# Designed miniproteins, single chains, continued (2): the designs that were tried, part 22

Each design is a single chain, and the fold is of that chain. pLDDT is the mean over its residues in the fold that is shown.

## One batch from the design tools (miniprotein)

Design m4728
Fold by ESMFold2-Fast:
Structure m4728 (fold): chain A 72 residues (1-72)
Amino acid sequence: SGEELYEQGEKLAKEAETLTGRERYDLLAQSSALYKQSAVLFKEEGNDEKAAEAYENSKRAALLAAEEFRRV
């Protein structure tokens, strides 16, 4: 479900907060992808509010991953 993917994306983003380098990058990239998939499912479920939130979280995780990629 959209909620399950959202929770998994959130978990990976939280784990990434204490990491640096490649591990941080990998978890943030995976989190971004999970949030994006969650957003698509929430949209299909008619939950536009959660879809928008998941897209925003996906963009944020992708930005953080890009910043970390430049540092590794």
Scores: mean pLDDT 85

Design m4729
Fold by ESMFold2-Fast:
Structure m4729 (fold): chain A 67 residues (1-67)
Amino acid sequence: SEREERIRELREQAILLHAESGLHYMSSESYRLDPSLEKEAEEHRRLGDALDEKGKELQREADELAK
């Protein structure tokens, strides 16, 4: 159904956003090992947080449609 297709699309997008968020968190932790790269570590952390929040929004939308 149209509704099932939309739920699938939202869940797929959420998975991709969470994967990208995870990569930024890994980069942040890697940069944190070098004190000269604190700014780069913070920027990757911020980007990871933004992507994670967007992924959560799409998950919530999918869950509401699945009710």
Scores: mean pLDDT 90

Design m4730
Fold by ESMFold2-Fast:
Structure m4730 (fold): chain A 74 residues (1-74)
Amino acid sequence: MEEGIKAGEEGAKLGLEGAKYASQGDKKKALELAEKGLELANKGLELSKGDIEGEIAAGVGALAAGVALTLAKK
C-alpha cells in the first residue's frame, strides 16, 4: 500500500517537473520526465490494487504525467 502511494506521488512529481520544462521550451527534457512519471504512476496503480487511497494517488500521478506528455509532444 505505502509503496504504491509513494510510487504514484513520485510519478506526479516527475509529471509536474516535465510540465515545468515544457513551459520553458525544453521539450526533450519534458518528454523524458513525463514518460518516467507515467511509468512510476502505472507501477503505483499496480501495487495499490484494492486500496482506494493508493489508487487515487497513483491515478493523480498518471494524470499529471499524461498532461506533461501531451504538452511536450506539442
Scores: mean pLDDT 70

Design m4731
Fold by ESMFold2-Fast:
Structure m4731 (fold): chain A 77 residues (1-77)
Amino acid sequence: MKEKIQELIKKADSALADGNYEEAIKYVEQAADLITDPEAREQVKKYIEEAKKNLDNPEKARESLLKALGVIDRAVR
């Protein structure tokens, strides 16, 4: 489980580096579904929704996705 979440985080990071926020969102959503902590999972989903609402503002979308990735990283330690 942890290894698969780490793989999804790496894919999301690559998508963010490429400026592909829609692809990054897909990988973050997949990682969120693998989190067993329901509170952390709901926090990640809130940041995903924030990123989706801000796709026309790349800076805000990126910030929301980085916050989501931070929650995922913390949840799987």
Scores: mean pLDDT 83

Design m4732
Fold by ESMFold2-Fast:
Structure m4732 (fold): chain A 86 residues (1-86)
Amino acid sequence: MKAEALREAAEKLKEAAEALRKGDVEKAIEYAMEALRAAEKTGDKEAILKTIAGVLLAVSATHPLADLQLIADALEELAEEFEEKA
């Protein structure tokens, strides 16, 4: 289901943000890539683009952790919306 894939993407982005807080950039990149793969399962252009933005934030290590968390929260909100409308 589309909403489940978006929730998976959101959870992986949150894990990436937590890894960045701990200074584990390599693990953050791994979680960000998993989030992207989950978002790709939705076929939703907006969800995919938001997840790509999250991945870029994680790999650059130059953006605030808050930006990655905000993207994760937005994906979680979209997942809830798809669940309610499915």
Scores: mean pLDDT 69

Design m4733
Fold by ESMFold2-Fast:
Structure m4733 (fold): chain A 68 residues (1-68)
Amino acid sequence: SVMDELLEELKREADRLLNDPSLSDGQILQRLMAETRRLSDERGLSPEQRRQVAQEVTRYLMDKLDEK
């Protein structure tokens, strides 16, 4: 589905941002949330789908930040 494909793309973006040593945790979160919003808007996700994607991406990022 479009939502599943977007979620996997955003998880890859999260991994890319997490591997950038110049970014703080706050900058990683801000950039990832901005990209999540941009791609959700571009792909025409419903409000419910946007909420689900944002929740899943945030959970993924927080779990990864806890591993640092």
Scores: mean pLDDT 85

Design m4734
Fold by ESMFold2-Fast:
Structure m4734 (fold): chain A 74 residues (1-74)
Amino acid sequence: EVEEHRRRAEELFAEGGKLSQKGNDYLKKAKESKDPKVREELIKKANEYFQKDGQKESEALRHLRRAEELERAR
């Protein structure tokens, strides 16, 4: 089941990468926006995606640590 943890980590990193791209897209829209309220909303959306990315990366690292522990124990 070491492979399951490694595969899940890879999936989570890929998901995080896509979320990071979405966050950056919102930051670009915010920079192009002339309305301060719209800018704030777009920045909040970007931050939500970056937080989700961070959660996915944290989960991925946990799976990698578990895989390493299981492999070392064998």
Scores: mean pLDDT 83

Design m4735
Fold by ESMFold2-Fast:
Structure m4735 (fold): chain A 68 residues (1-68)
Amino acid sequence: SAAAGLVARGDAAEELGRKYYAQKDYESAVAHYRESIRAYTEALGPDHPKVLATQKRLAEALEELAKA
């Protein structure tokens, strides 16, 4: 139940991160991806595919910020 709640929070934060990324609001995308990674890591562990996939999205958003 607690782990399921954290996964749901991670999913919601990842979805918000993707929406902000699509809008080219990379600062907001980074914030939400970091929240997603925190929630997923607590629920599933650091090596889980959901954590790794969201870390990849975070890296892409940070790369876009570095181009500013």
Scores: mean pLDDT 89

Design m4736
Fold by ESMFold2-Fast:
Structure m4736 (fold): chain A 59 residues (1-59)
Amino acid sequence: MDGSVYTRALEEAKKLKAQGVKYVEVRVDEDASDDVIGGIRLGYEKAGWKEGVDYDIVT
């Protein structure tokens, strides 16, 4: 699950950046595990997005 979440988050973050998006709220279920949240965070950060500046994770 983590590997798939990371890969999808990285791909999405790169796509959004290429489209000129400057900020995004990434919505997750309130039951989302720390592993899912961590995968999203790592993917976005690997693509050059900074949490609290370029994106936020929200429930």
Scores: mean pLDDT 80

Design m4737
Fold by ESMFold2-Fast:
Structure m4737 (fold): chain A 62 residues (1-62)
Amino acid sequence: ELEAFLKKTVSEFLSLIYDSEEEKKTFIEAIEKQTGVKLKDEDTAGKLLEELQKISGANPLA
């Protein structure tokens, strides 16, 4: 369920995508450097996805 998924914390969301703690840290650091936004464990997956859309360069909804 997308709604329940977006309410998850950043930590829980990353666990769905990455099994490695190292990959999770690398991913967060890459986003922070690219967007200038600091992500906390308390932030929602929805916020993380919004930042990803800014850096991806893809147009997923077009």
Scores: mean pLDDT 68

Design m4738
Fold by ESMFold2-Fast:
Structure m4738 (fold): chain A 97 residues (1-97)
Amino acid sequence: SAAEEEKKAKMREKLREEVSKIPPAKSVEEAIEKLLEYYAKKEGITDKEELEKEKELLLEVYEAIKNKEPLPEYVDEAAMDTLEELIKLIEELTERA
């Protein structure tokens, strides 16, 4: 339990630091755009077509999760933990605007 609490505390601190680097967003769509721009810069992704596709996919996934609808076929079960973290990050960015 102590090791799990340490991991959660470290993850929360990293998430807080990462969120502080991303500008506040006035809407979910703007939050997704700013999040993708931040990670694209960090990973060296320069393809605008790839970024636009990722934006559309994230918006579709966000709407499905929020409405408790089935996820699109391209989303596997292993991605759920990552998607939950992304939803939390999007909400935190919109709350700061």
Scores: mean pLDDT 68

Design m4739
Fold by ESMFold2-Fast:
Structure m4739 (fold): chain A 76 residues (1-76)
Amino acid sequence: SEELRRKKEEFVELKELAEHLDALGQKDPENASLYKEISNLYRRRAEDLENWVKAEEDRRSEEETMRQELQRLALE
């Protein structure tokens, strides 16, 4: 759970950094290409983390569903 929360936090931070760099690129046309390149790298890392988080949440959701089903069978 701590790893999942940390990865979610990292994902949000990377997306915020990418948005911040996009804004800086608009205000600094001389360096716009560099900001866009770095922003794209952060977005790609965020996407990789998002995919990992989704897979982990799906796994945990399946485990919880199984737990609830087993409890239902045992009690009701």
Scores: mean pLDDT 83

Design m4740
Fold by ESMFold2-Fast:
Structure m4740 (fold): chain A 104 residues (1-104)
Amino acid sequence: MLPTAEEFAESYGIEIESEEERELLERLIKKIGEPDPTNPDKVILSGLYSIFLEGYLQGLSEEEIIERLTEYMIEVLGIKSEKEKEIVRKLARQFVKRLLELIS
């Protein structure tokens, strides 16, 4: 079973501040969520992690990596509204910040 947006956010240290953020995160988990091979009850967003690693290894800035994740999520979710793009950028910023903390 896929985790709820709240369960996923708690596991990855992401803050959900609005219903729109919850719905976008839920859609993202449904679209690109994959089971962790070591724990099938845990879901990973491998596509986001790959983009993060590629940017990090290329020596991109935090802001450049955030924009790459933002663009990927916009494309995957088919987002067209400026409000939803802002929410996605906020989620991308939280992901990048958390991933940088885990590798430092």
Scores: mean pLDDT 77

Design m4741
Fold by ESMFold2-Fast:
Structure m4741 (fold): chain A 83 residues (1-83)
Amino acid sequence: TDALVKKAKDLATALGKKAIAQAKKLSPDDALKLAQQLDDISKQYKKASEEAEKAGKTDMAEALKVMAEVYEQTSKEIAAIAA
């Protein structure tokens, strides 16, 4: 449902903001490692979204896709901080 997707996006966004705040306190090397971890999580969520869509779990697929997009953006922002 739209409500589920919104809650998933809000949760991922809150976690992403916390990760960005922590990245600013880390060394560049540790911030880069955090960015890589978030990129890996984003890719896993994208794959899980595709599998959920193929299984007919449309609401789950959409929620996972939105979370993946938020973590991908967060990873890019942290990588920019590390540079």
Scores: mean pLDDT 85

Design m4742
Fold by ESMFold2-Fast:
Structure m4742 (fold): chain A 89 residues (1-89)
Amino acid sequence: MVEEAREKIPEIAEEVAEHLGLSEEQKELVKEILEAILEAAENGDEAKRKEAYEEILRRFEEIRRLSPPELAARIDEYIAAFRELVAKL
């Protein structure tokens, strides 16, 4: 299922970008987040999963930087939720 999941990443990123009104640059960052999530799910190594979660947070921060104020506020909420999740790992 890894190959099938990886093939769906561009499609999911397109759907998210359309739903949130994201730019091409922000869509690429969403794609990178989805790839990092998939890689974390494939690894049974706790340390590697933590590293992937930190990378996901960095990508969210970059999307926030590129976003208009209304969307940036929503992204800040996602970043806060992810930080809480990572802190519990």
Scores: mean pLDDT 70

Design m4743
Fold by ESMFold2-Fast:
Structure m4743 (fold): chain A 88 residues (1-88)
Amino acid sequence: MEELKKIQKELAEKAKEVAKKDPAAGMMARVKASEAIKQSVEEGLPVDEIRKKAKEAFEAGAKEGKSKSLEEVLEELRKKGEELEAAE
């Protein structure tokens, strides 16, 4: 639905802004937020719940990314990207 596209775009833009200051934090935040949205949609949760779960995942991802090196985050993203490409 249109609301889901807006949430995904908003979180992606925020992740890009975070990545400009801290690339590792931005990348982890984007990955975790995206996964939370996808899982919540599959479970049929309402848009408000999807937004809350995505925001919590985004914040958790940003914190974890800051504690990890950029190289570790890039390697994790590469593995996740290959799995997503196989699904699409």
Scores: mean pLDDT 74

Design m4744
Fold by ESMFold2-Fast:
Structure m4744 (fold): chain A 85 residues (1-85)
Amino acid sequence: DFDKRKIRLIFALDMSIIAMEKQGSDKRVIDMMRQIKTAIQYDDVSALDPFLQQIVAQAYADIRAGKKAHDIMTDIVNRIDAHVS
């Protein structure tokens, strides 16, 4: 169940990244989204900075709490946008 929710979150992040690239969104946001997606996909946060590590930890907590993949993805985007602004 957790693994299936993790896969759905990876898909939601990937779709968001593609949409952001098409819209010409801030490259810093896109790069951070890619780092988060890669860390979740390979279950490896070791290369992430502490801010991105905290985002992944919160995403895993939200998956366990039953939050929807799209809502978790939206929260990740909002946290990154606030950080780069």
Scores: mean pLDDT 89

Design m4745
Fold by ESMFold2-Fast:
Order: C-alpha cells, then structure tokens, then sequence
Structure m4745 (fold): chain A 67 residues (1-67)
C-alpha cells in the first residue's frame, strides 16, 4: 500500500496529471448522464408533471421578458 503509493507518485507525475484530467472529463460526463436520468425518472413516473414544469418555465420566461 504505502510502497505502491510511493512508486505511483514517483513514476506517475505525468500519469497523475493525465488521470486527473480524465477524472475531470468523466465527472463532466457523469453530470450530463445524471441530468438525463432525472429527466427519465420524471417521464416514467409523471409525464404530466414534466409537461406542467416545462409550460410553467416557458410562461415564467415570457413574463420576465414582458416585464
């Protein structure tokens, strides 16, 4: 464990940067996937609620534009 960590740190200065960049990209990708899953959950359970929310958001946007 500790020995592996030392070797990892020494050998993977480049690899750490690469892994960090990859992890960041994966986090961004997961964030996008999370949004899609939330949308699906609403669709499966309450399609009406989704339509209502969309309509209300559109109305709110229009009202804000007019004001």
Amino acid sequence: KKRVNVVFARASEKDVKKAQEEAEEQAKSADRAGKAQTDREIGVGSAAAKTLEEAEEKRKELLEKLE
Scores: mean pLDDT 61

Design m4746
Fold by ESMFold2-Fast:
Structure m4746 (fold): chain A 86 residues (1-86)
Amino acid sequence: SSHLEKALELLEEAIEAAKEGDIEKAKRYLQEASRELFKAQSEIPPELYLAALEAIGEALKALDEGDIEKAIRYAQRAKEVLEEAL
């Protein structure tokens, strides 16, 4: 599978971990998603790549602040943005 597909899978795993209240697991999946996204950057229009990175960063910040619902919204936003690149 492409790095873009792996990033999408990792974002879904992060959303599920956050829903379960496993903050550390959710953070790990978001960090792995950002690494896969970096490897996929040449496959993605720059505006969608930057929007997805911003959303992942906001999701990580929300988890640090204890705002799980906000983290899920931003992780979902990152997923939606990357699906536009398919």
Scores: mean pLDDT 88

Design m4747
Fold by ESMFold2-Fast:
Structure m4747 (fold): chain A 72 residues (1-72)
Amino acid sequence: MEEAKKEFDKRVEQLRADAASLPPEIAAEAQRHVDGLVQEARKALEEGNIDEAKRLIDSAEAVVDAYRRKAA
């Protein structure tokens, strides 16, 4: 539990940094989308559903990548 939470917190920090590095036009939209997925992942982690929390964080990473591709 605690080890998974530490990895979760590190991935959340990295995701927010990655979203903030996007062009200003899309950074705010990407950050809102990531924050929504992060909140759901935190709830899953608190309920002991570590696999669901990981899936949601993986989805947030895919969202950031999709916005990055559209910005190019």
Scores: mean pLDDT 80

Design m4748
Fold by ESMFold2-Fast:
Structure m4748 (fold): chain A 64 residues (1-64)
Amino acid sequence: SAFEEQARAVAAELLKVADEPEAQVLLEGNASAEELVAAAKKLYDAGLISKASYDFIVNLANGK
């Protein structure tokens, strides 16, 4: 599905920066919605993930 393809693309971007603590929070999948958004924002502001990946994580955290 398109969702699975997008999720795989996001995971691939996170794996490239897996040494970042924020990437580990997102990859482990046990964080709260607020923690996921905060981690994604830090990675996006640092230029480590694309806006598409940031938007995907925020939408997922907000129940989309």
Scores: mean pLDDT 83

Design m4749
Fold by ESMFold2-Fast:
Structure m4749 (fold): chain A 64 residues (1-64)
Amino acid sequence: SMKERLRRMAIEMGVPEEAAERIAELLAAGGGYMDVRDILVEAGYPPYAAGHMARALVDFARSL
């Protein structure tokens, strides 16, 4: 499923499982860049890194 592929990508990027699941659920529900970035910042990523990671995850979601 889209959610499983998104969760797997986030985990492979080094995102903790809990945050990866939240990101996958949000993106599967039509969420975007800012929502994903906020989850990553809350998970402890610096804003710059979170922004790049969020863009990659959003772009991947659109390719599914």
Scores: mean pLDDT 87

Design m4750
Fold by ESMFold2-Fast:
Structure m4750 (fold): chain A 103 residues (1-103)
Amino acid sequence: NVLEELERLFERAVEAIRAGDLARAREIIEEMKKYANPAAKEELEDALRLMELAQTADPEMRERLRRGAIAELARAYAYNVGALTGSDEVAAAVFAELMARYA
C-alpha cells in the first residue's frame, strides 16, 4: 500500500531531520520519491535543500530550517493523499494533522 509505505517513510524522515542526520534524511527522502507524484517530489526536493542549509546554520536558524523541512515532507505526503483520494479537503486535513503532530 503506497500510503502506508509513505507514512512509515515520513515518520522515519522526521526522526532523521530532528537528529540532524542529513545522510539518513536524504536516503529516506529518495525512497519517498519513488512513491511520490510530481508535486510531492518538488516538496521532497525542497525538504532536502532546507536540510543542507541547516548543516551550516546557527542554532536558531537551524531549528527553523529543520521545521521547514518537516513542513515540506508533510506537504509532499498531503499531495500524494490528495492525488490518491481525489480530495483537496482530505489533503488539507492531513497536512494540518501532520503539522500539529510533527512541526
Scores: mean pLDDT 83

Design m4751
Fold by ESMFold2-Fast:
Structure m4751 (fold): chain A 81 residues (1-81)
Amino acid sequence: SVEDILSSNLVNFLERLMGEEFSEEEREIMKKYLLPFATSKDPSAISEEELEATIEALVKALNAGESLRTLLRVTLSRPVR
């Protein structure tokens, strides 16, 4: 689906920026959580509270470090910032 393509593209972009290869399980988790950001036509429609909640949930689900948290904030908050 278009949603699968868009979310996969976003995850692939994050993987490239991190310089790390994500597992299939990690990719599926990221695709599910990031779907609203990948498919949104208006980034301003997503609240800062929802953005931070999504980042925290993802970092926790993936047992990830601060590098991913920082990358997600920079990537998902643009162009809203």
Scores: mean pLDDT 73

Design m4752
Fold by ESMFold2-Fast:
Structure m4752 (fold): chain A 68 residues (1-68)
Amino acid sequence: SLGEEALKAAEEGDIERLEELLREAIAQGKVPLAVGLKEAIELLKQGDIEGAVETIRKGIEAERAAGL
């Protein structure tokens, strides 16, 4: 899933991969996940890997809740 790939990219500090996944989330209309990914990218640019991972986890949970 996009969320699982985003968690791996954030743990690796891979900003380029997260930007690709953000574009895909927007294209698929996954708004809560896209918001989380955008925030995570900004946190990674600041060197906050832990904050980026936590923000993506919240985005995944929000997307799951919206899909119920």
Scores: mean pLDDT 84

Design m4753
Fold by ESMFold2-Fast:
Formats: C-alpha cells, sequence, structure tokens
Structure m4753 (fold): chain A 56 residues (1-56)
C-alpha cells in the first residue's frame, strides 16, 4: 500500500518548508517516505508539496 500527502504551501513559506511539512506528516503516520516533490496545481495555480510513502 502506498500513501500520498499533498500539503498546500502557505504564504511566506518556502517550497523546502512545505516539503518538510509533507514529509513530517507521513512520518508521523508511520510511513517511510519514498519520494517528495513540489508542484503547481494546473486548475487553481496553487503550489503544493507532495510526499509519497509506504508502510513499514
Amino acid sequence: MQVTVAVPRRAGESDEEALRRAVEELEKQGYVVTSARTLTDGLTGRRYAVATGTPK
């Protein structure tokens, strides 16, 4: 099973800070992070940090 978390970047927050929040959220839930990236939502123009993980 694979889980993905998408965290919207906050005003004044860097991409790196948003990535850290996404990674921390998955780790808090007991997942091993396998990938993390930032993206812009094509519909809203909003920037997101996306982390993907697998259960231990």
Scores: mean pLDDT 79

Design m4754
Fold by ESMFold2-Fast:
Structure m4754 (fold): chain A 117 residues (1-117)
Amino acid sequence: SAAEEERRRRQIRAAEELARLVFRAFLERLTGDPEIAARAEELLRNGRVEELDALLREHLDEAQLRELEEVAALLERLLAEPDPEARERLLEELVRRLGLDPEAVEELRRLLEEAHA
């Protein structure tokens, strides 16, 4: 149905926005460089996967790349989790790994609720 397709598109957009916000925040924390984080977000937004991989390999060591893979896996679990209580625990783990302030946490909650609506 048209209503179901529209709901699914909203869910996908919210999930994509959440993923970009998480990746940008984490890369800024790992590199200390907001310009690198901004470039990575732009590449992710435009689906430029090979260029994103090259950028990450240039600026992150093997341990940092593993941390990024762990955060990506946590994000995938968070987006797929249907239980609100389990989802809150996954969100708390993600927030702890990213070191986010309360304002950024509320934006993540908003996007996460929209992705599961």
Scores: mean pLDDT 84

Design m4755
Fold by ESMFold2-Fast:
Structure m4755 (fold): chain A 66 residues (1-66)
Amino acid sequence: MLLSKEEILELLLEEVERRGRPLSREEAIALLQSKGMPEVVARAAVADLDTDGDGELTAEELRALL
């Protein structure tokens, strides 16, 4: 199943807020896979959302993209 960019952003933001810390790329990929996204697609989506290339997704970055 392919999630929309908005659905991906909302899921990642909720998980960041739930954990109280930024998500690593692997944590974000694992979360998207748990929602039925294939690994290759999840990895590509996370890479697209990690606009600064630091390997972490912060709540501030995700909110800026919504």
Scores: mean pLDDT 77

Design m4756
Fold by ESMFold2-Fast:
Structure m4756 (fold): chain A 66 residues (1-66)
Amino acid sequence: MEAEAARKFIENLVEELKARYDPAVAERIAAAVEAGRYDEAVALIGELDPSAAAVFRGNVDIIRAA
């Protein structure tokens, strides 16, 4: 997967989290992603959905490898 596709996946995941969970936590996740603080974003997502956090981490690894 290309880094651009991985970034789009992360953006879509953040939007889904905003729709499903507490907006305050979702906004913190969005801010961490925008700032490039992916490890913080993974930790915050893990508080809401550990499965989503695992997928997010995989996409971060693709971005880091590219």
Scores: mean pLDDT 76

Design m4757
Fold by ESMFold2-Fast:
Structure m4757 (fold): chain A 70 residues (1-70)
Amino acid sequence: MSDDEIIEELLELAKDAIEKVNNAPNLSEEEKQEIAKQLLEQAKKEAEKYNLSKEKIDELVKKIEELIKK
């Protein structure tokens, strides 16, 4: 699997998780932000396990942060 394919899979997983959190009626905005931070940290750790370069990990982090801040 290429680095770009790994990034795309992790980004899709993060996007799906963020959309589910945003659509959860029982979560406060503060709870949603905390879950989003946990998702970002988990995605970063997973990318590191796949031995992605720092530049690729930074790209993934930036894209997830943009999804969270929407």
Scores: mean pLDDT 77

Design m4758
Fold by ESMFold2-Fast:
Structure m4758 (fold): chain A 81 residues (1-81)
Amino acid sequence: DKKKRVEAAKYIAEALAHLVDGDIEGAVEYLVKALKLDPSLIPIFKEDLKLYVEAGDTLAALAIKEALKKLGIEVPDIEIK
């Protein structure tokens, strides 16, 4: 459903705004909402998690990891420093 994908993208934008403010908990909440609306984002988020870890973006990596864990989704053993 294209409408759900657009709404999920808006939740991702809200999550990014919370990350800019250092609010990881708020970011996680919006990422969980996005993933519930569009589960096809799950493999994309797993790939993004790896990229953010490699880039040293600790806040973004942590928020994605916690959102996936809250949904019971298996996350690769990636240490976030």
Scores: mean pLDDT 80

Design m4759
Fold by ESMFold2-Fast:
Structure m4759 (fold): chain A 61 residues (1-61)
Amino acid sequence: SDEELERNARTILESLPAERRRLLRDDPDAFAAWLQREYGLSPELARRVAARMRELLEEEA
């Protein structure tokens, strides 16, 4: 669900080390592949979660 996607994106983003936050900015496709391996997400879900996390990261003031 969109609500689950939002919750997962926020929770994962909060726990990301600086190195992974940089990967999300620089190479979102590589970041999505990492989400698949670390969290067992499908390719489609990993891409959606990564995209939402990137939006949230860009909104940080």
Scores: mean pLDDT 82

Design m4760
Fold by ESMFold2-Fast:
Order: C-alpha cells, then structure tokens, then sequence
Structure m4760 (fold): chain A 86 residues (1-86)
C-alpha cells in the first residue's frame, strides 16, 4: 500500500504518471497478476493513451472499463478520486 500512496502523490503533483509508474502501481494493487498480465494491461492502456502521460481521469476510466468489479481496482479509483479532491 505504501507504493500505491507514493504513486498517487506523483500523479497529484505532476498531473500524470509514466508507463513505468503505471506498471509499479498495477503490481502493487494487483499482486495476484503475473508480470505478463500487468504488461498486457499497461499495453492496453497505452493504446488508449499513447502520449505516455497517464492522467488520474484516464486511469479511473480505464480501471472502470477493464476491472469494474475488482475490489482492488475500486479501492484505487477511490484513492485517486480522493487525491483529485485534495
């Protein structure tokens, strides 16, 4: 969870995270996913956001579209929405 908080702070401060930081975030939020599974999610996201700048709004939309019923995805969405409010 410390990794998730670190990356949420980066997205709040910079307005975006990089693909490498997205990979770190997904590994922290979805520890049950293989590295290959995480790479596929990052690739799928980058096809939608090819500029390499993943905004919190884009990340929330992606998570709702790909993993809408996953508890860890819902927790991440709530954390991102809280960071955007503050």
Amino acid sequence: MEEVERLIKKIKENGYITPEELRELLRAVFPQLSDEGIDLLVEAFLEKSPDGKITPEELIEFLRGVLPDHPAAQALIEALEKALKE
Scores: mean pLDDT 75

Design m4761
Fold by ESMFold2-Fast:
Structure m4761 (fold): chain A 117 residues (1-117)
Amino acid sequence: SEKEFIIKALDEIRKDFDELLKYVKENPDLTKEEVVALVRELGDRAIEKLWEAKEKSTDPEVKEKLENFILQVRALFDDAIRRIEAAKTPEEMLKVLEEAKKQLDYLLDQLKSFIES
């Protein structure tokens, strides 16, 4: 169903971010440039998945909710990238990613609840 497709996209975005955070934690030798590239690629994939979910939806209210969500997710990733660029230590980069994960998880949970209702 359309709802199942959207929920799957949200769950995949959550999983992808969890895997990124784990990878960065397990690889403290990653450069700031490498971490930024990984976060940017993840953000681009998340936006693509959400755009596909919007295109597959036939409900105008769901389409508008997804469009607003895409803007929120884009802003979240852009903010995370700027903060990582400003970070001076690996610990500061990890803190940015942990805070971004918390914010993303909250946004994903809110949208998932809306779609499931």
Scores: mean pLDDT 89

Design m4762
Fold by ESMFold2-Fast:
Structure m4762 (fold): chain A 55 residues (1-55)
Amino acid sequence: SLAEQKAALDARTAEIKREVAEEYGEGSRRALIFIGATDGVRDMALWVLDKEAEK
């Protein structure tokens, strides 16, 4: 379902953010940049999921 796809996306987004913080250090410039990029990709994926659900 759309709800399951959104939940999976949220879980993967959280996992990537955790890995980035562990790799580069929480609050580091690189971690902040990559976490911000991860949020941007999540927003794009949510937009695609909503558009597919409209069809």
Scores: mean pLDDT 82

Design m4763
Fold by ESMFold2-Fast:
Structure m4763 (fold): chain A 120 residues (1-120)
Amino acid sequence: MSLKEKIYKEVKEMIEKILPLLNEESQKIAKELLKKLEELLADPKATPQDLIDEIIKYLGEIVESVLKNLSKEKAIKVVEIMIEMFKKITALAKENGDTKTAEDFELLIDLLEKVKKYLE
C-alpha cells in the first residue's frame, strides 16, 4: 500500500466513525474532504503532501462545525476519534522520514487535546 493509500485509509476510517455523530452541516464538510482525497488518490501526479494539505485545510472547518452544532458529549467523541487518526498519520509520517508532516500533526493533536479539555 502506498503512503497516499495509507493516509486515505486512516482518514476514511475516521470519517466513517464520526459520520453517525455529526449533524447535516458537519457531515457535508466531512464528505467533501473524503471526495477531495479520493480525487487526489486517483491522480498519479498528486503527492502524499497534497493529501496532508487538504486534511489540514478541512480540519478547521470540521472542528468549528462540530463545536457549533454538536452536544458536548458528541463533540468530545468526535475530537477523540480525530486525535487517534492524527496519531496514526504522525506515525506514518515518521516511518517515511517526513519530519515536517509529523511535527504539523503533533501540533494539531495538541490543539485538539486542548479543545477536549475545554469541553470536559
Scores: mean pLDDT 84

